# Designs tried in a protein design run: designed miniproteins, single chains, continued (4). Part 20

Each design is a single chain, and the fold is of that chain. pLDDT is the mean over its residues in the fold that is shown.

## One batch from the design tools (miniprotein)

Design m12700
Fold by ESMFold2-Fast:
Structure m12700 (fold): chain A 75 residues (1-75)
Amino acid sequence: MSPEMREALLLESEASLYLAMGTIYEKMGDLELAKEYYEKAAELFERAAELLEPVDPELAERLRRAAEELRKLAE
């Protein structure tokens, strides 16, 4: 596995944790914290997508789509 792919996987893992946190806070009614975590998750998915673009453009596009959806939730 390339260093770039390893970094992308770590960013995806961290983004998934922030997404889970956002979902938990949303379920508990803390919409402000939920939005903050969704925004952080979106940023990490975008960074992972940039790293994956030259190696796996289909996965990169999927991650950019996920980030776009999360940014809409964070608005």
Scores: mean pLDDT 83

Design m12701
Fold by ESMFold2-Fast:
Structure m12701 (fold): chain A 60 residues (1-60)
Amino acid sequence: SVAEIAKAGGISKRSASDAINLMKEFIEDGREEVAKALIMKNSGASEETAEMALEEARKL
């Protein structure tokens, strides 16, 4: 969930929600690595947090 990603990553719920939405868009294009890099750069999130966003996006 958004709240779990925010808590685990030490980022805001807004940043976690934005990360999931960004990941969902890039999954459709097969550009998951680009989405991870953008999430890490924009929110300061770890690679682990970006992976959590990817898994949540895949469930939607």
Scores: mean pLDDT 72

Design m12702
Fold by ESMFold2-Fast:
Structure m12702 (fold): chain A 63 residues (1-63)
Amino acid sequence: MDEEAAAQQLSRISGVDKQKILEALREGIKENNGDSRAIGEIIHERTGMDPKVVEETLKAFGI
């Protein structure tokens, strides 16, 4: 899994700060490891990003 690359890609497409996305992503993985949908919902709640776009990006990076 490449959390840094996923956070960078999400930052690039959304304009949201990479560090903020990375912190939300790490929190989501800690509580919901292997559930891209649940992790996407957490990132949506923390950053305002579209949860579907987040879920698809996480799956592309093997998260």
Scores: mean pLDDT 79

Design m12703
Fold by ESMFold2-Fast:
Parts: C-alpha cells; sequence; structure tokens
Structure m12703 (fold): chain A 77 residues (1-77)
C-alpha cells in the first residue's frame, strides 16, 4: 500500500511540474499538450491512491486532472 502511495505522489509531482511548464509556455498548442499530459498523470495517481485506500487524495488528484483537461480544452477552442 505504501509503495502505491509513493508512486502516486511521484506522479502528482511530475504532473505539477508539467503544469508549471505549461504556464511558462508561449505556444498554446504545446501548452495544451502539457496540460493533457499532466491530467493523465493525475488520473494515474488517483487510481493508485484508490488502490492504497487513500480516497481523499484520490479525489484531489481527480480534481487536478479535471482542471488540467479543462485548461487544455480552452486553449484548443
Amino acid sequence: KEELRRRAEELIRRGEELVRKAEATPDPKEQARLYIEAGRLYLQASKLYEKAGDLERAREAREKAEEAFQKAAELLN
């Protein structure tokens, strides 16, 4: 269970790094791509937190994924 949490935490950190990179990116297409990748990492983290029994962190990770995907959708509109 602890290994699943550790892996989920690493995915969250990587997703947060991609979000920061997206925010610094001047190209809307690349910015959207980075947000999509971050969202995917957050969804993976959410599933790992669920398997670890950490439902609160799983929900938070899902919310982060939804935010990232929404930002990508707005950029591609």
Scores: mean pLDDT 87

Design m12704
Fold by ESMFold2-Fast:
Structure m12704 (fold): chain A 68 residues (1-68)
Amino acid sequence: GAGEAATKALREAMKNGGKLRVTTEDGRVYEADGSNPAEATGAVLAGLGDATGRVRFEAGEKVYEGEI
């Protein structure tokens, strides 16, 4: 589900240091610095809160998708 995708993306972003991008099914985009756990978590929470259905998480070159 979306929570598992979010956890994997956060781990990847924090490990490699870089931008985390959360994209909702309606095209909303939230970006955060993966080296800042509070900002990264905030972006994930905002994306998950606004989404109905599919959420896409991008951490570096890795992509994780999940459904709510």
Scores: mean pLDDT 79

Design m12705
Fold by ESMFold2-Fast:
Structure m12705 (fold): chain A 87 residues (1-87)
Amino acid sequence: MSMEEKKRLEELKESLRNLLRLHLDEVAARHKADASQIAAAEAKIDGIIEEVVNSLDIDEMEELIDKYAEYLTKTTGKPEEVEEAKK
C-alpha cells in the first residue's frame, strides 16, 4: 500500500514546514520586523518553501532561512532613516 507512505511523507513535510515557520518567526523576532515587512519577505519565499519542503533537503531549508533573514534585513533597512514624502 502506497497510501501509508504518502501519508508519512506528507506528515514529514508538514512538520518540516512548521519547523521552517518557527525558524522564520524567530529570525523576524530577532530583527524586530514589522508585520508588513514579514509579509513582504514571506511573499518572496512562499513559492520556494513548498519546493524546498518537497525536496526534503535540509541544506536547502537552511539556505531558505538564511535568505529570509537577508530579505528581512534589507526590507527593514534602517527604520530610523526615513524620508517624508512631503516636500
Scores: mean pLDDT 69

Design m12706
Fold by ESMFold2-Fast:
Formats: sequence, structure tokens, C-alpha cells
Structure m12706 (fold): chain A 81 residues (1-81)
Amino acid sequence: PSAEAVAALARSLLENMDALGAAALAAGLATEEQVRRARELFEEAARLAEVDPARAAELVAEGLRLLGVGEAQVADILARV
């Protein structure tokens, strides 16, 4: 994956984290604890993206799964970086 693309994705997810978390909670797809953990994973991914973009992408995938995003959607999102 591209370091810039993964960094941009992680930052975009963090900027929208309140909305994404609220949507996941309302849909019953995630708990408050899972939303908090997903935020932590996206923050870590943003820090790692320039050093290890592959590892950063794995952290983004894990955060998305915690928010209730399905495997097919995770794969589609990551295919764009």
C-alpha cells in the first residue's frame, strides 16, 4: 500500500470518528469500548503509515472490523490504498 494513501485514509477516519462511532453504536454493530479501541487503532495507523504502510493498513482494517464493517467492505476500502 501507498504510505500517503494509508496516512490519508487513517486521518480521514479519525476526522469522521465521532460520526462513524455514533452510526456503529446506533446500528448495534459496535460497543462504546470497540469504538474507543477503533479510534486508538486509527491513531496508531496514522503514526505508522510512513514507516510501515502495510502494518498501518492492517491496523485500519482491524479498526474497521471493530466498528462492524464487513470483510468484503474492508477489502474494498484497502484496495484503494
Scores: mean pLDDT 85

Design m12707
Fold by ESMFold2-Fast:
Structure m12707 (fold): chain A 85 residues (1-85)
Amino acid sequence: MKEKIEKEINEAMAEIAASLARKSVASGDRELIEEAIKLLEKALEIYPESAAAWRALGEAYRALGREEEAEAYEAKAAELEAKKA
């Protein structure tokens, strides 16, 4: 049971980080976007299979004008989404 609960917590944290990152991108506040990137990187270190977190990371990097990083993270998200369906 502990492993299942830890997995659910890690998944939820990644989803929350992705949601906050999208709100930061919508705000246009560079500092908030940078904070969201840090949260996403920590979440992905714990749960690297979160397609939502990888996609949000790509959106955040694009908002900062970092196109090459954005494309790489979006490709990672698409790869994980394809594995789910």
Scores: mean pLDDT 81

Design m12708
Fold by ESMFold2-Fast:
Structure m12708 (fold): chain A 62 residues (1-62)
Amino acid sequence: SEEEARAKAASAEAAGAAELLTGSPATGEAVEVDGSNAIVRVTTAAGTLTLKIEDGEVTVIS
């Protein structure tokens, strides 16, 4: 499904961004997906981050 594909893509994008930011392996889990926007919870060895994806831009919100 498109929603499932978007959730997977958003999770991967957020995990990659968190890995670059923390230098640690990361796992993303999409919490909310709305069109091209998503909220992803990312777990790393350094801790848990919440990232927002809007129009291809990734922002840390907590």
Scores: mean pLDDT 77

Design m12709
Fold by ESMFold2-Fast:
Structure m12709 (fold): chain A 83 residues (1-83)
Amino acid sequence: SSAEELLEKLKKEAEEIVRKVKEELEARGASLEPAEELEKYAKELIRELEEALPSLGGREALEKIEETLEEIKRKAKKVLEEA
């Protein structure tokens, strides 16, 4: 299903975002703790999304997947700004 494909894509994109944040923090000689918290945050958002998806229409599912990705990106930006 298209929703399953997009969810898997979201998971891969979230993993890439976390990896890039870890690499940037390592390059700065900063603590990796904020990146580990980002990873936990992303996993929880994705879990909540997976639980919500069966109750959503196709368009609402797409919008919620995109919203979840943007929330993860915003958290990643904040982690790097505060490091």
Scores: mean pLDDT 84

Design m12710
Fold by ESMFold2-Fast:
Structure m12710 (fold): chain A 61 residues (1-61)
Amino acid sequence: SDVEELLELIERFLASPSPSLRAFGREAREGLEKLVAEGRYDEVRLLLDTVRQLAAELGIE
């Protein structure tokens, strides 16, 4: 699911040695939790696409 895929990407950011990337991961996780709680799954998809693009640009595995 989009939620599961985004959670896997967020965990990669949280595992980063970079404090700023870990901070982004925490912010993205909190945003995802709020969107899911509000039933805003269209915006979960948008967040996933945004995080995916950023991960690709930064070379995050």
Scores: mean pLDDT 85

Design m12711
Fold by ESMFold2-Fast:
Structure m12711 (fold): chain A 56 residues (1-56)
Amino acid sequence: HMEELEKRIKALEKALQRLKELEDQGYPNAKTAIEGVQKQLEKLKEELERYKKEHH
């Protein structure tokens, strides 16, 4: 469902914001975590975009 994809995207965006705050605070491993979350967000956004194209 589109709603479930949007919910997952929102949750990951919130996690990404928190990780960026940690990076700003000098946590060295935050960069790797940010990259991981960004890749997941990219994949989910591609799925959402594909869903919208199929139903437009």
Scores: mean pLDDT 79

Design m12712
Fold by ESMFold2-Fast:
Structure m12712 (fold): chain A 57 residues (1-57)
Amino acid sequence: TLEELRAKLESLNISEEVREELLKLYEEAQKDPSRLVLVETGVLLRAIGEEIDNSLK
């Protein structure tokens, strides 16, 4: 769900700007439930990448 995704993103070391961008992508994907799982996966992968980048730099 959107609320579950929001909570996960809030637990990561990423900027509010990136978090808002990722949440908007998920909200748009909710219009097509068949794609929602793929978009959620992509959003989480990008969030992890941002966290890794922030941790290393």
Scores: mean pLDDT 76

Design m12713
Fold by ESMFold2-Fast:
Structure m12713 (fold): chain A 90 residues (1-90)
Amino acid sequence: MKEEELKKRIEEAKRELAERIKKEGVELAEIPEDVKESLEEAERILASAYAAGRLDVPEELERRAAEIAAELGLAEMEELEREMEEARRL
C-alpha cells in the first residue's frame, strides 16, 4: 500500500516539523489564504522527499516548507484534537 506508507511518513514528518518549529521558536509569518495553495505544492515536494528518505531538501523549499509546517501544524493539531474527541466519544 504505497499511499498508506506515504501518508504515515507525511504525518510523522509534519508532527516532527511542527514540534521543531515550536521548540526552536521560528518566527511565524502571517500567511494569507491565497498563498496556502503554493505552500501546499511545496508540502507535497517535501513530503515525497521525506518518504523517499531524502534529508537534503533545497533551502529555497525548506524555508517555505517551514512556514507551511508551522501553519499546517497549528491547523492540524486543532483538527486532530477534534477528531480525537469524536473517536473517544465512541
Scores: mean pLDDT 52

Design m12714
Fold by ESMFold2-Fast:
Structure m12714 (fold): chain A 73 residues (1-73)
Amino acid sequence: SNREEAVEDARRTGELLGDRGPEFEELALKAIDLYDKALKGTPEDGKKNYQEGGKLLKEAQELAAEALAEKAA
């Protein structure tokens, strides 16, 4: 996938989260980097990087959901 577009999307999403934005962006950018490494690396390293990226994506999504829920209340 286009890494530049993924990075831009993460940055824009972070802008919506206010004070939680930088933390979200850090998690999302780390996940994007791990995903990119998974696609370009060896099959063994790829599986590890994909799993680690998935965990960070879940953390980023949970953070975004919490921040948006707090803002909506």
Scores: mean pLDDT 81

Design m12715
Fold by ESMFold2-Fast:
Structure m12715 (fold): chain A 96 residues (1-96)
Amino acid sequence: MIDEKEVKAALAIMYAAMGKKAVERGDFETALELYKKALELAIEANDPETAQFILRVAAEVYEKMGKKDLAEQLRKMAENPEKAIEGAKKFIEEVK
């Protein structure tokens, strides 16, 4: 069988890379939407390491937007694998 979780984890990394390019051009709203999609895929893949990575890069975007408290919350959620999946779910609710 095709490992659907492995495919979703790979897609999450691709969306995160696209988000980084959006950040580089100053398109923070597009970056956050791409990171939201990446986190949705990481949750579906049950991949806490990918979720940790995406939460950290999303925190950098919020810091650049002046949302320092939200950036700090995302960094704390990225500190361990167990908190990362919970943090990803909270981030998805924040980014509409």
Scores: mean pLDDT 81

Design m12716
Fold by ESMFold2-Fast:
Structure m12716 (fold): chain A 62 residues (1-62)
Amino acid sequence: MPQEDIDALIHVARHSADPASRAAAARALGRTGTEEALAVLRELAEYDPSPEVRAAAREALA
């Protein structure tokens, strides 16, 4: 997958105001399987203010 697509997903996951958009980006990052994506998913699972986004990130890490 191009790095540009991964960077775009990371941006949405970290900076989107909509928790549903962040959760969707987290699931997409999980499908890439890159070390960068996994690091972002661990960050979201621990620190995202939305329980929905934290759950999506934990599932994406499984």
Scores: mean pLDDT 81

Design m12717
Fold by ESMFold2-Fast:
Formats: C-alpha cells, sequence, structure tokens
Structure m12717 (fold): chain A 80 residues (1-80)
C-alpha cells in the first residue's frame, strides 16, 4: 500500500508534467489557471487509475476543455 506522502508526491509529479505541457502549448493562459488545470486533471486521472500522459489525445482533449472552462469562470469572476 502506498503511503499518503508517496501518493501526494505522485500527484505533484503528474501535475508538474501537465503544467510543463500547458506552459508550452498555452503560454497566454494565466499561471493560476495553468496550475489549477494541471492539478485538477492529475488528481482526476490518478483517482480513476489512469496514466497522466500529456501526449495522450484523450488527456489533451480533457485538458483543453478544463482550461476553457477555467478561463470562462475567471472572466465571469473578473466581471463581478
Amino acid sequence: MKSTVEIWREIVERADKLRDFIRKNYPDVDEAIQDVAALSLALRLLSEGKEVDPNDPEVQAELKRLIEELKATSEKLKAA
């Protein structure tokens, strides 16, 4: 059984991989949105027992949707 520390280390490592991909492919996106998108998707995929591979088209599609959703939410919050 993996320890709590080991589980969180794996989450952070996968989030970092996604963050690097986002910074390279979505450089105009706010850093906070990049960080939230990376962490949220890494948590979701790991909870489902799935590999967090930024080169997977399914992972890329979910990441794009999440970034667009977070951008829309951010704009609504800025308008309030």
Scores: mean pLDDT 80

Design m12719
Fold by ESMFold2-Fast:
Structure m12719 (fold): chain A 52 residues (1-52)
Amino acid sequence: ELQKYLDLARGYLEQRAYIAAAQYYEKASKVPGLSEEEKKKLLEKAKELRSL
């Protein structure tokens, strides 16, 4: 479920667990029913977090 992964990513982001947050954004991007633009935004956010 998209919302579950987004909630987990946000929780990890608040704790500065950037790699864990990035992993959940990557999982969110694989949820069925997302547009290509939505997937791209989630993957770009994950990439940004992995660069920290």
Scores: mean pLDDT 82

Design m12720
Fold by ESMFold2-Fast:
Structure m12720 (fold): chain A 64 residues (1-64)
Amino acid sequence: SDLLAEVRKRVEEVNEELRKAKSLEEATKILLDARKEMLAQGVPESLVNAGIAEASAFAIRHHS
């Protein structure tokens, strides 16, 4: 669906922001802000949680 493609694109954008984050604390803020933004736009919570889990795994790999 178009929605799935849009969420995948947003996760890629978040991953680019996470690459520039200086700490796990900053990365956490980016992830929380992205989650709130997607939920506010009406993205289903299950899909938002899946996307955030993927981005969180990316952040841990790059900041751990």
Scores: mean pLDDT 81

Design m12721
Fold by ESMFold2-Fast:
Structure m12721 (fold): chain A 74 residues (1-74)
Amino acid sequence: SMEAEKIVKEIEELLDEAVRAAEAGDIEKAEKLLTEAKKLLKENEDKLSPEQIARLVGWILRVIGALVDYELAK
């Protein structure tokens, strides 16, 4: 559906920005964006296909990976 596609795109844009923020060392911004993306995913999970959910979870794991890399580097 158009609604599901819009939601997926919105969450992906938040997660892409979160990855970039984490890679730049802006951890507070990355965590805020990740939290917002997770909230949108949870609120709309029933509207998304399993494939769409798996893709978004993959993005979330990328953000977490970047945050972990930052923590291990300090």
Scores: mean pLDDT 86

Design m12722
Fold by ESMFold2-Fast:
Formats: sequence, C-alpha cells, structure tokens
Structure m12722 (fold): chain A 67 residues (1-67)
Amino acid sequence: MEYRDVTGAGGTAPDHLPADEKARREAAAGIAGKYAAEKIRDASTTFDEEAAISQEAAALARELLAA
C-alpha cells in the first residue's frame, strides 16, 4: 500500500523533530523557495542560471537555519 510513504517521496522529513524546530525548518525552506521563484520569475534565465539560483536558495536556507 502507498500509505506507508508518510515521509514524502522526495524528502526524509523527521517525524521526531520538536514542533518549533520543524516549523523553523519549514519557514526557512519557504523563504528560500520564494527567493528562488522570485529571481527566476523576474529574469528570463537559462537552465544553468536557474541551477545557480537553486544553489543560492539552498545556501540561504542553511544560513537561516544556522542563524
């Protein structure tokens, strides 16, 4: 059955994280995702440039979690 896949196919979201830590990680991912989407939307970019923006978003998420 597919019901066993409660963690999501693309991610290993830990079920045991405290609610505040989980919310903080989700907020950081949301901010980074919006940053990447806005940069891609604002400029007509190539696939290579979109990949670079995705790397920047990942770095931003890491900084938000560290700060």
Scores: mean pLDDT 62

Design m12723
Fold by ESMFold2-Fast:
Structure m12723 (fold): chain A 62 residues (1-62)
Amino acid sequence: AEDLVKKGKEALKAGDYEKAAELFEEALSIEPSPEVYANLAEAYEGLGDERSAALYRERAQQ
């Protein structure tokens, strides 16, 4: 799970938001966590999906 989060963060820094979302979704399927939800929100914001980004931000707050 931690390795997927690291790869996802690298994809975010590279501007590869689609790959980042995919990696974070895989991490989420293994173990849901506030950190993974926050990273998913960033990925979806980069994709222009503000609705999904807002939903994941709420989940990150628990």
Scores: mean pLDDT 81

Design m12724
Fold by ESMFold2-Fast:
Structure m12724 (fold): chain A 82 residues (1-82)
Amino acid sequence: AAEEEAREALERLIEAGRRSPRAGEEIVRAAEEALRRLEAGDYEGALAAVGEALNTAIRAGDEEAAEAAARAAVALGRVAAA
């Protein structure tokens, strides 16, 4: 359940990054790294990668991507706490 929610949130972040007009490639790359880390059981690394995506989205002024990154961070935090 928690891992499925985290995976779905990361897939949503990748989609939001693909629609980002200025920083989409960086956001997608960070989100894909987070997904790889999650699949490897590296929850700390996944959270760090999502943090990079969130910072990139904020600097780019992309509110949709920033919201998606925040949701992914919350979902990953639930996995790490389990």
Scores: mean pLDDT 84

Design m12725
Fold by ESMFold2-Fast:
Structure m12725 (fold): chain A 116 residues (1-116)
Amino acid sequence: SEEELLQKASELLGQLSEAIKNKNWEEALEIVRQLVELGREIEDPRLRLLVLERLFEAALTMKKQKAPNSVILEVLDLILELGDRELPTFDEELARELERMKEELLKLKKELEEES
């Protein structure tokens, strides 16, 4: 159910925050992969966007915590893969929010590639 998917996402986001705090980048990357797969199962595009926003916040926290650029780039690629999934085109506001977030993700990815 959607409720069970949201509960799992909440638990995984908590585990992700702990892994980032402990600088366990291998575990953090594995949790991001699980969250991306879970996000693909979410039918509500608004809830999917919320997962994407939380993952982007996690990527920014990883950068602040001096995670290797290779790890952050992998996370950004996984987030972009989830964001590239077709959303219902009838919701123009959600489409604009997703495109804005994709632009911010691509900008961060470019900055990390140039810093490497």
Scores: mean pLDDT 79

Design m12726
Fold by ESMFold2-Fast:
Structure m12726 (fold): chain A 68 residues (1-68)
Amino acid sequence: GKVTIEIISEEKAVLLAESDITLTFHDGSTRTLKPGEVVSVEFLSKVKEVTADGTTGLAEDLVEVVGP
């Protein structure tokens, strides 16, 4: 499914999802985030793919960015 990322500040963002999200990075590493977990914007800039609710795709295709 689609996930929403909310930019909180220049350095921080939160992923809005109903279930755990798995992030895959350009170096091939992965990290699982829980709903409402806060991460750095720099960390998110390194994400290649997102898996949410059984759907895997490019971060640019699955992530909606909202913020000021």
Scores: mean pLDDT 75

Design m12727
Fold by ESMFold2-Fast:
Structure m12727 (fold): chain A 65 residues (1-65)
Amino acid sequence: SAAERRRALIEELRAEAERAAAHLAEVQAAVAASPALTPEEIARLIAATLMAATLPEILAMLEAR
């Protein structure tokens, strides 16, 4: 059913959001430890931040009835 597919997607996105948050924490730590910020480090930080912000927003929309 559509409800079963929605629940499966919510669980999968929840796991992905958790992984995205962990990855953002790793990227933030790497950037903080860097003696000078490179464009590549900044690009990785932006990408990790957007993913970590976007996934919880999508999850919230899917959990809204």
Scores: mean pLDDT 85

Design m12728
Fold by ESMFold2-Fast:
Structure m12728 (fold): chain A 70 residues (1-70)
Amino acid sequence: SAEAEALIAEGHKLAEQGRYEEAAELYERAGDIYEAEGDHFMARLAYWEAGELYRKAGREERAREAFARA
């Protein structure tokens, strides 16, 4: 999905700037789009990356939720 790919690209840029929580939210949204499109493999990768970014942001509960969807 072009929309999901754009969200991942923006999230990557935010993560490089140390804006981890905002980056995680974009990866989570990309995962939701992939899931809705039936691309379960890409959805799981996006949720895993969101989990890693939530951990870096200190958002432990949100990280666990994202990892559970990966």
Scores: mean pLDDT 90

Design m12729
Fold by ESMFold2-Fast:
Structure m12729 (fold): chain A 98 residues (1-98)
Amino acid sequence: MGFIKVAKTAYEKNDPFKDEMIGVAVLETALELEGKVSPKALREASKRVSELTGLPFEEVLRLGESVDPSYADPGIGAARRTGIALIGMSLTISEGGS
C-alpha cells in the first residue's frame, strides 16, 4: 500500500522514475493477487492501482505491461522492486521537502 502512494506522488511530480514506479506497483499487486504476472492479473492489479492512485486505468495498465519483466523474476525481482522503491521514496522526499 505505501509504495502505491509513493508511485502516485512521483507520477504527479513528473519524477524520472515515475513510469517505472507505477509499472512496478502493478507487477507487485499482480503477484500479491494471483502469485503470477498474467494478462488477467495485470488487468486486475491495474484496476486496483488506478483506484488507489486516481490515475487513468489505461495509462496504469500500459505502464504495468511495458515495465521491465525482470521486476517479476523469482530470483531477482524482489531485490529490483525494493531498489526502485527506495529510489522513488528518496526522490519523492527530496522533491517534497519545503
Scores: mean pLDDT 74

Design m12730
Fold by ESMFold2-Fast:
Structure m12730 (fold): chain A 51 residues (1-51)
Amino acid sequence: MEEEIEKALSLLDPELQKKVTEYRKLMAEADANPDPEKQAELYRKALEVIR
């Protein structure tokens, strides 16, 4: 899904591509974070970025 979205966004403004990239980065950081509370905060932040 993310790969397909990134391909579509390559035709759009670079700002939208940056939002998707930052969302992916936050999701990866959340997945790697051993603290469940910090993980939840990162997921919430990721959702704010993509919105």
Scores: mean pLDDT 73

Design m12731
Fold by ESMFold2-Fast:
Structure m12731 (fold): chain A 56 residues (1-56)
Amino acid sequence: MAEVEALVAQIRAALEAGDLERARALLAEMVERFGEDHPAVVEAAAQIEAAMKAAL
């Protein structure tokens, strides 16, 4: 699933850059395309939540 891989790579790049807003926008695209229960979506959401907690 090249589209899932591209979105995951973009989310990782956004998180490395500290751009949480971009990471959340990309996660919303993944949810719209693949659904909330997709394993890649669940993993990406967990990574974004961990990054948000670390920023508190």
Scores: mean pLDDT 79

Design m12732
Fold by ESMFold2-Fast:
Structure m12732 (fold): chain A 72 residues (1-72)
Amino acid sequence: VIELLEKAKEALEEGKVEEALKLIEEAIKKAKGVEKAMIDSTFEKIKALIEEGKIADAVRAIDNLITQIESL
């Protein structure tokens, strides 16, 4: 799961928005329980940031999500 989120972050930094969104969806599909709920909630925020062109903020949101999951 974390590996997919790290790849999504890299894709966003490279301007590959569609690839990044697909990687997050794959992470959601593989996640379970609290981890899945956290990714689902954060994914809505990430999509909103991308829609507003705030790519740096979207990258930061993914980074924070990875840290939260590692702390479980």
Scores: mean pLDDT 79

Design m12733
Fold by ESMFold2-Fast:
Order: sequence, then C-alpha cells, then structure tokens
Structure m12733 (fold): chain A 92 residues (1-92)
Amino acid sequence: SSLARELRELAELAREYAEKAEEMSLEELRRKAAGLARAVAHLAEMAGLPELAARARELARRAEEAKTKEEAKELLEEVARLAEEAAEAVER
C-alpha cells in the first residue's frame, strides 16, 4: 500500500529528528514534530482511520506546546510509533 509506505517513511523521519534533537532548537523540534503529526493525521484520515487521525492531531497540539527539547523528542518518538501503528492498520 502506498499509504502504508508513506506512513512508514514519516515514522523513519520522526525517528531521525528525535536522534538529531540536540542539533536543533526547541522551536525547530516543535515545528517538525507538529508537522509530522499533522501529516500522519492526514494520511490516517485518507485511510479511513479516524481514531488514529484524532490521536495524531492531539500529538500535533502537544508538540506545539512542548516546553523542552526532551518533551519534543519524546513526542517525535510517539509520532513515529503512531505512524507505524497506522501503517499496520492500513495493511489490514
């Protein structure tokens, strides 16, 4: 599935940003985490997975409110896990 592949690519990108968190500003991490979470929400919605899309939208909101790089990194890791969960759901 092209949707499953795109979701896995988003998961890999989220993990890469989490690994490079120390090299980025908090504002850049917030932007990347929120952006990836919104992308996951869009693909989940297109796939007919409204509950996963809602969870992704909540992660985007939390990312915009993140106060530390550690929190933003943890949210990127959560986005990666949710993207993988959505990819698996699309393949069922």
Scores: mean pLDDT 90

Design m12734
Fold by ESMFold2-Fast:
Structure m12734 (fold): chain A 67 residues (1-67)
Amino acid sequence: GSADAAARAAEAAARGDAEAAREVMLQSKHNGDSAGATAAGEAARLAEAGDAERAYQSGKRGMDQLA
């Protein structure tokens, strides 16, 4: 679900893997999960900025909101 997508993207972003977070976003879009795609996209953006801690915190917050 959307919370699972947000969690997976947050984990990828926390390790600095913006591409993995972007993959989660694209998969969520393909599956019609717009909320999960939005959360994963935010995590990917923060990972690209190099802020792994903020990306992780943002992902956790997104997961909580979507759960």
Scores: mean pLDDT 73

Design m12735
Fold by ESMFold2-Fast:
Structure m12735 (fold): chain A 68 residues (1-68)
Amino acid sequence: MEKILEELRKKGEEVVETAKTNPEEALRLAVELGREIYEAMEKYPEAREKLEEIGREIDERLKKAMEE
């Protein structure tokens, strides 16, 4: 579980970085990441709150990066 949370968080960082140079590609990656987070919530219900937090954090950071 912890490893999956770390991997999703790391992918979120990459999406945010991509948004600074290629917002369209970052949105595509964000959709894919959202799907992976949803699958992880189905597989690890006990981590759902943490997965939702990661998703919200990435979404907020992505919005800020695109508004720079």
Scores: mean pLDDT 79

Design m12736
Fold by ESMFold2-Fast:
Structure m12736 (fold): chain A 73 residues (1-73)
Amino acid sequence: SVAEAAAEARRKGQEATAVINDPSATDEQKQQAINDLGEAAYRLALALGYSEEEAKRASKVVQTHYQDRAAAA
């Protein structure tokens, strides 16, 4: 359901934020958390009725945003 996909995306966003802000986290752990968030964003976009192509773009936009945040931290 959309509610389940939205809850998962929120959970993965919180996890990615926590990992990015953790000074003991490795670059690999940060990248994995960002990848997991991207997957959740993709699933949420599909649940909302977007096309696969649109969902992939949404996933990339979210991943880029979090990569930029990780680089700035």
Scores: mean pLDDT 87

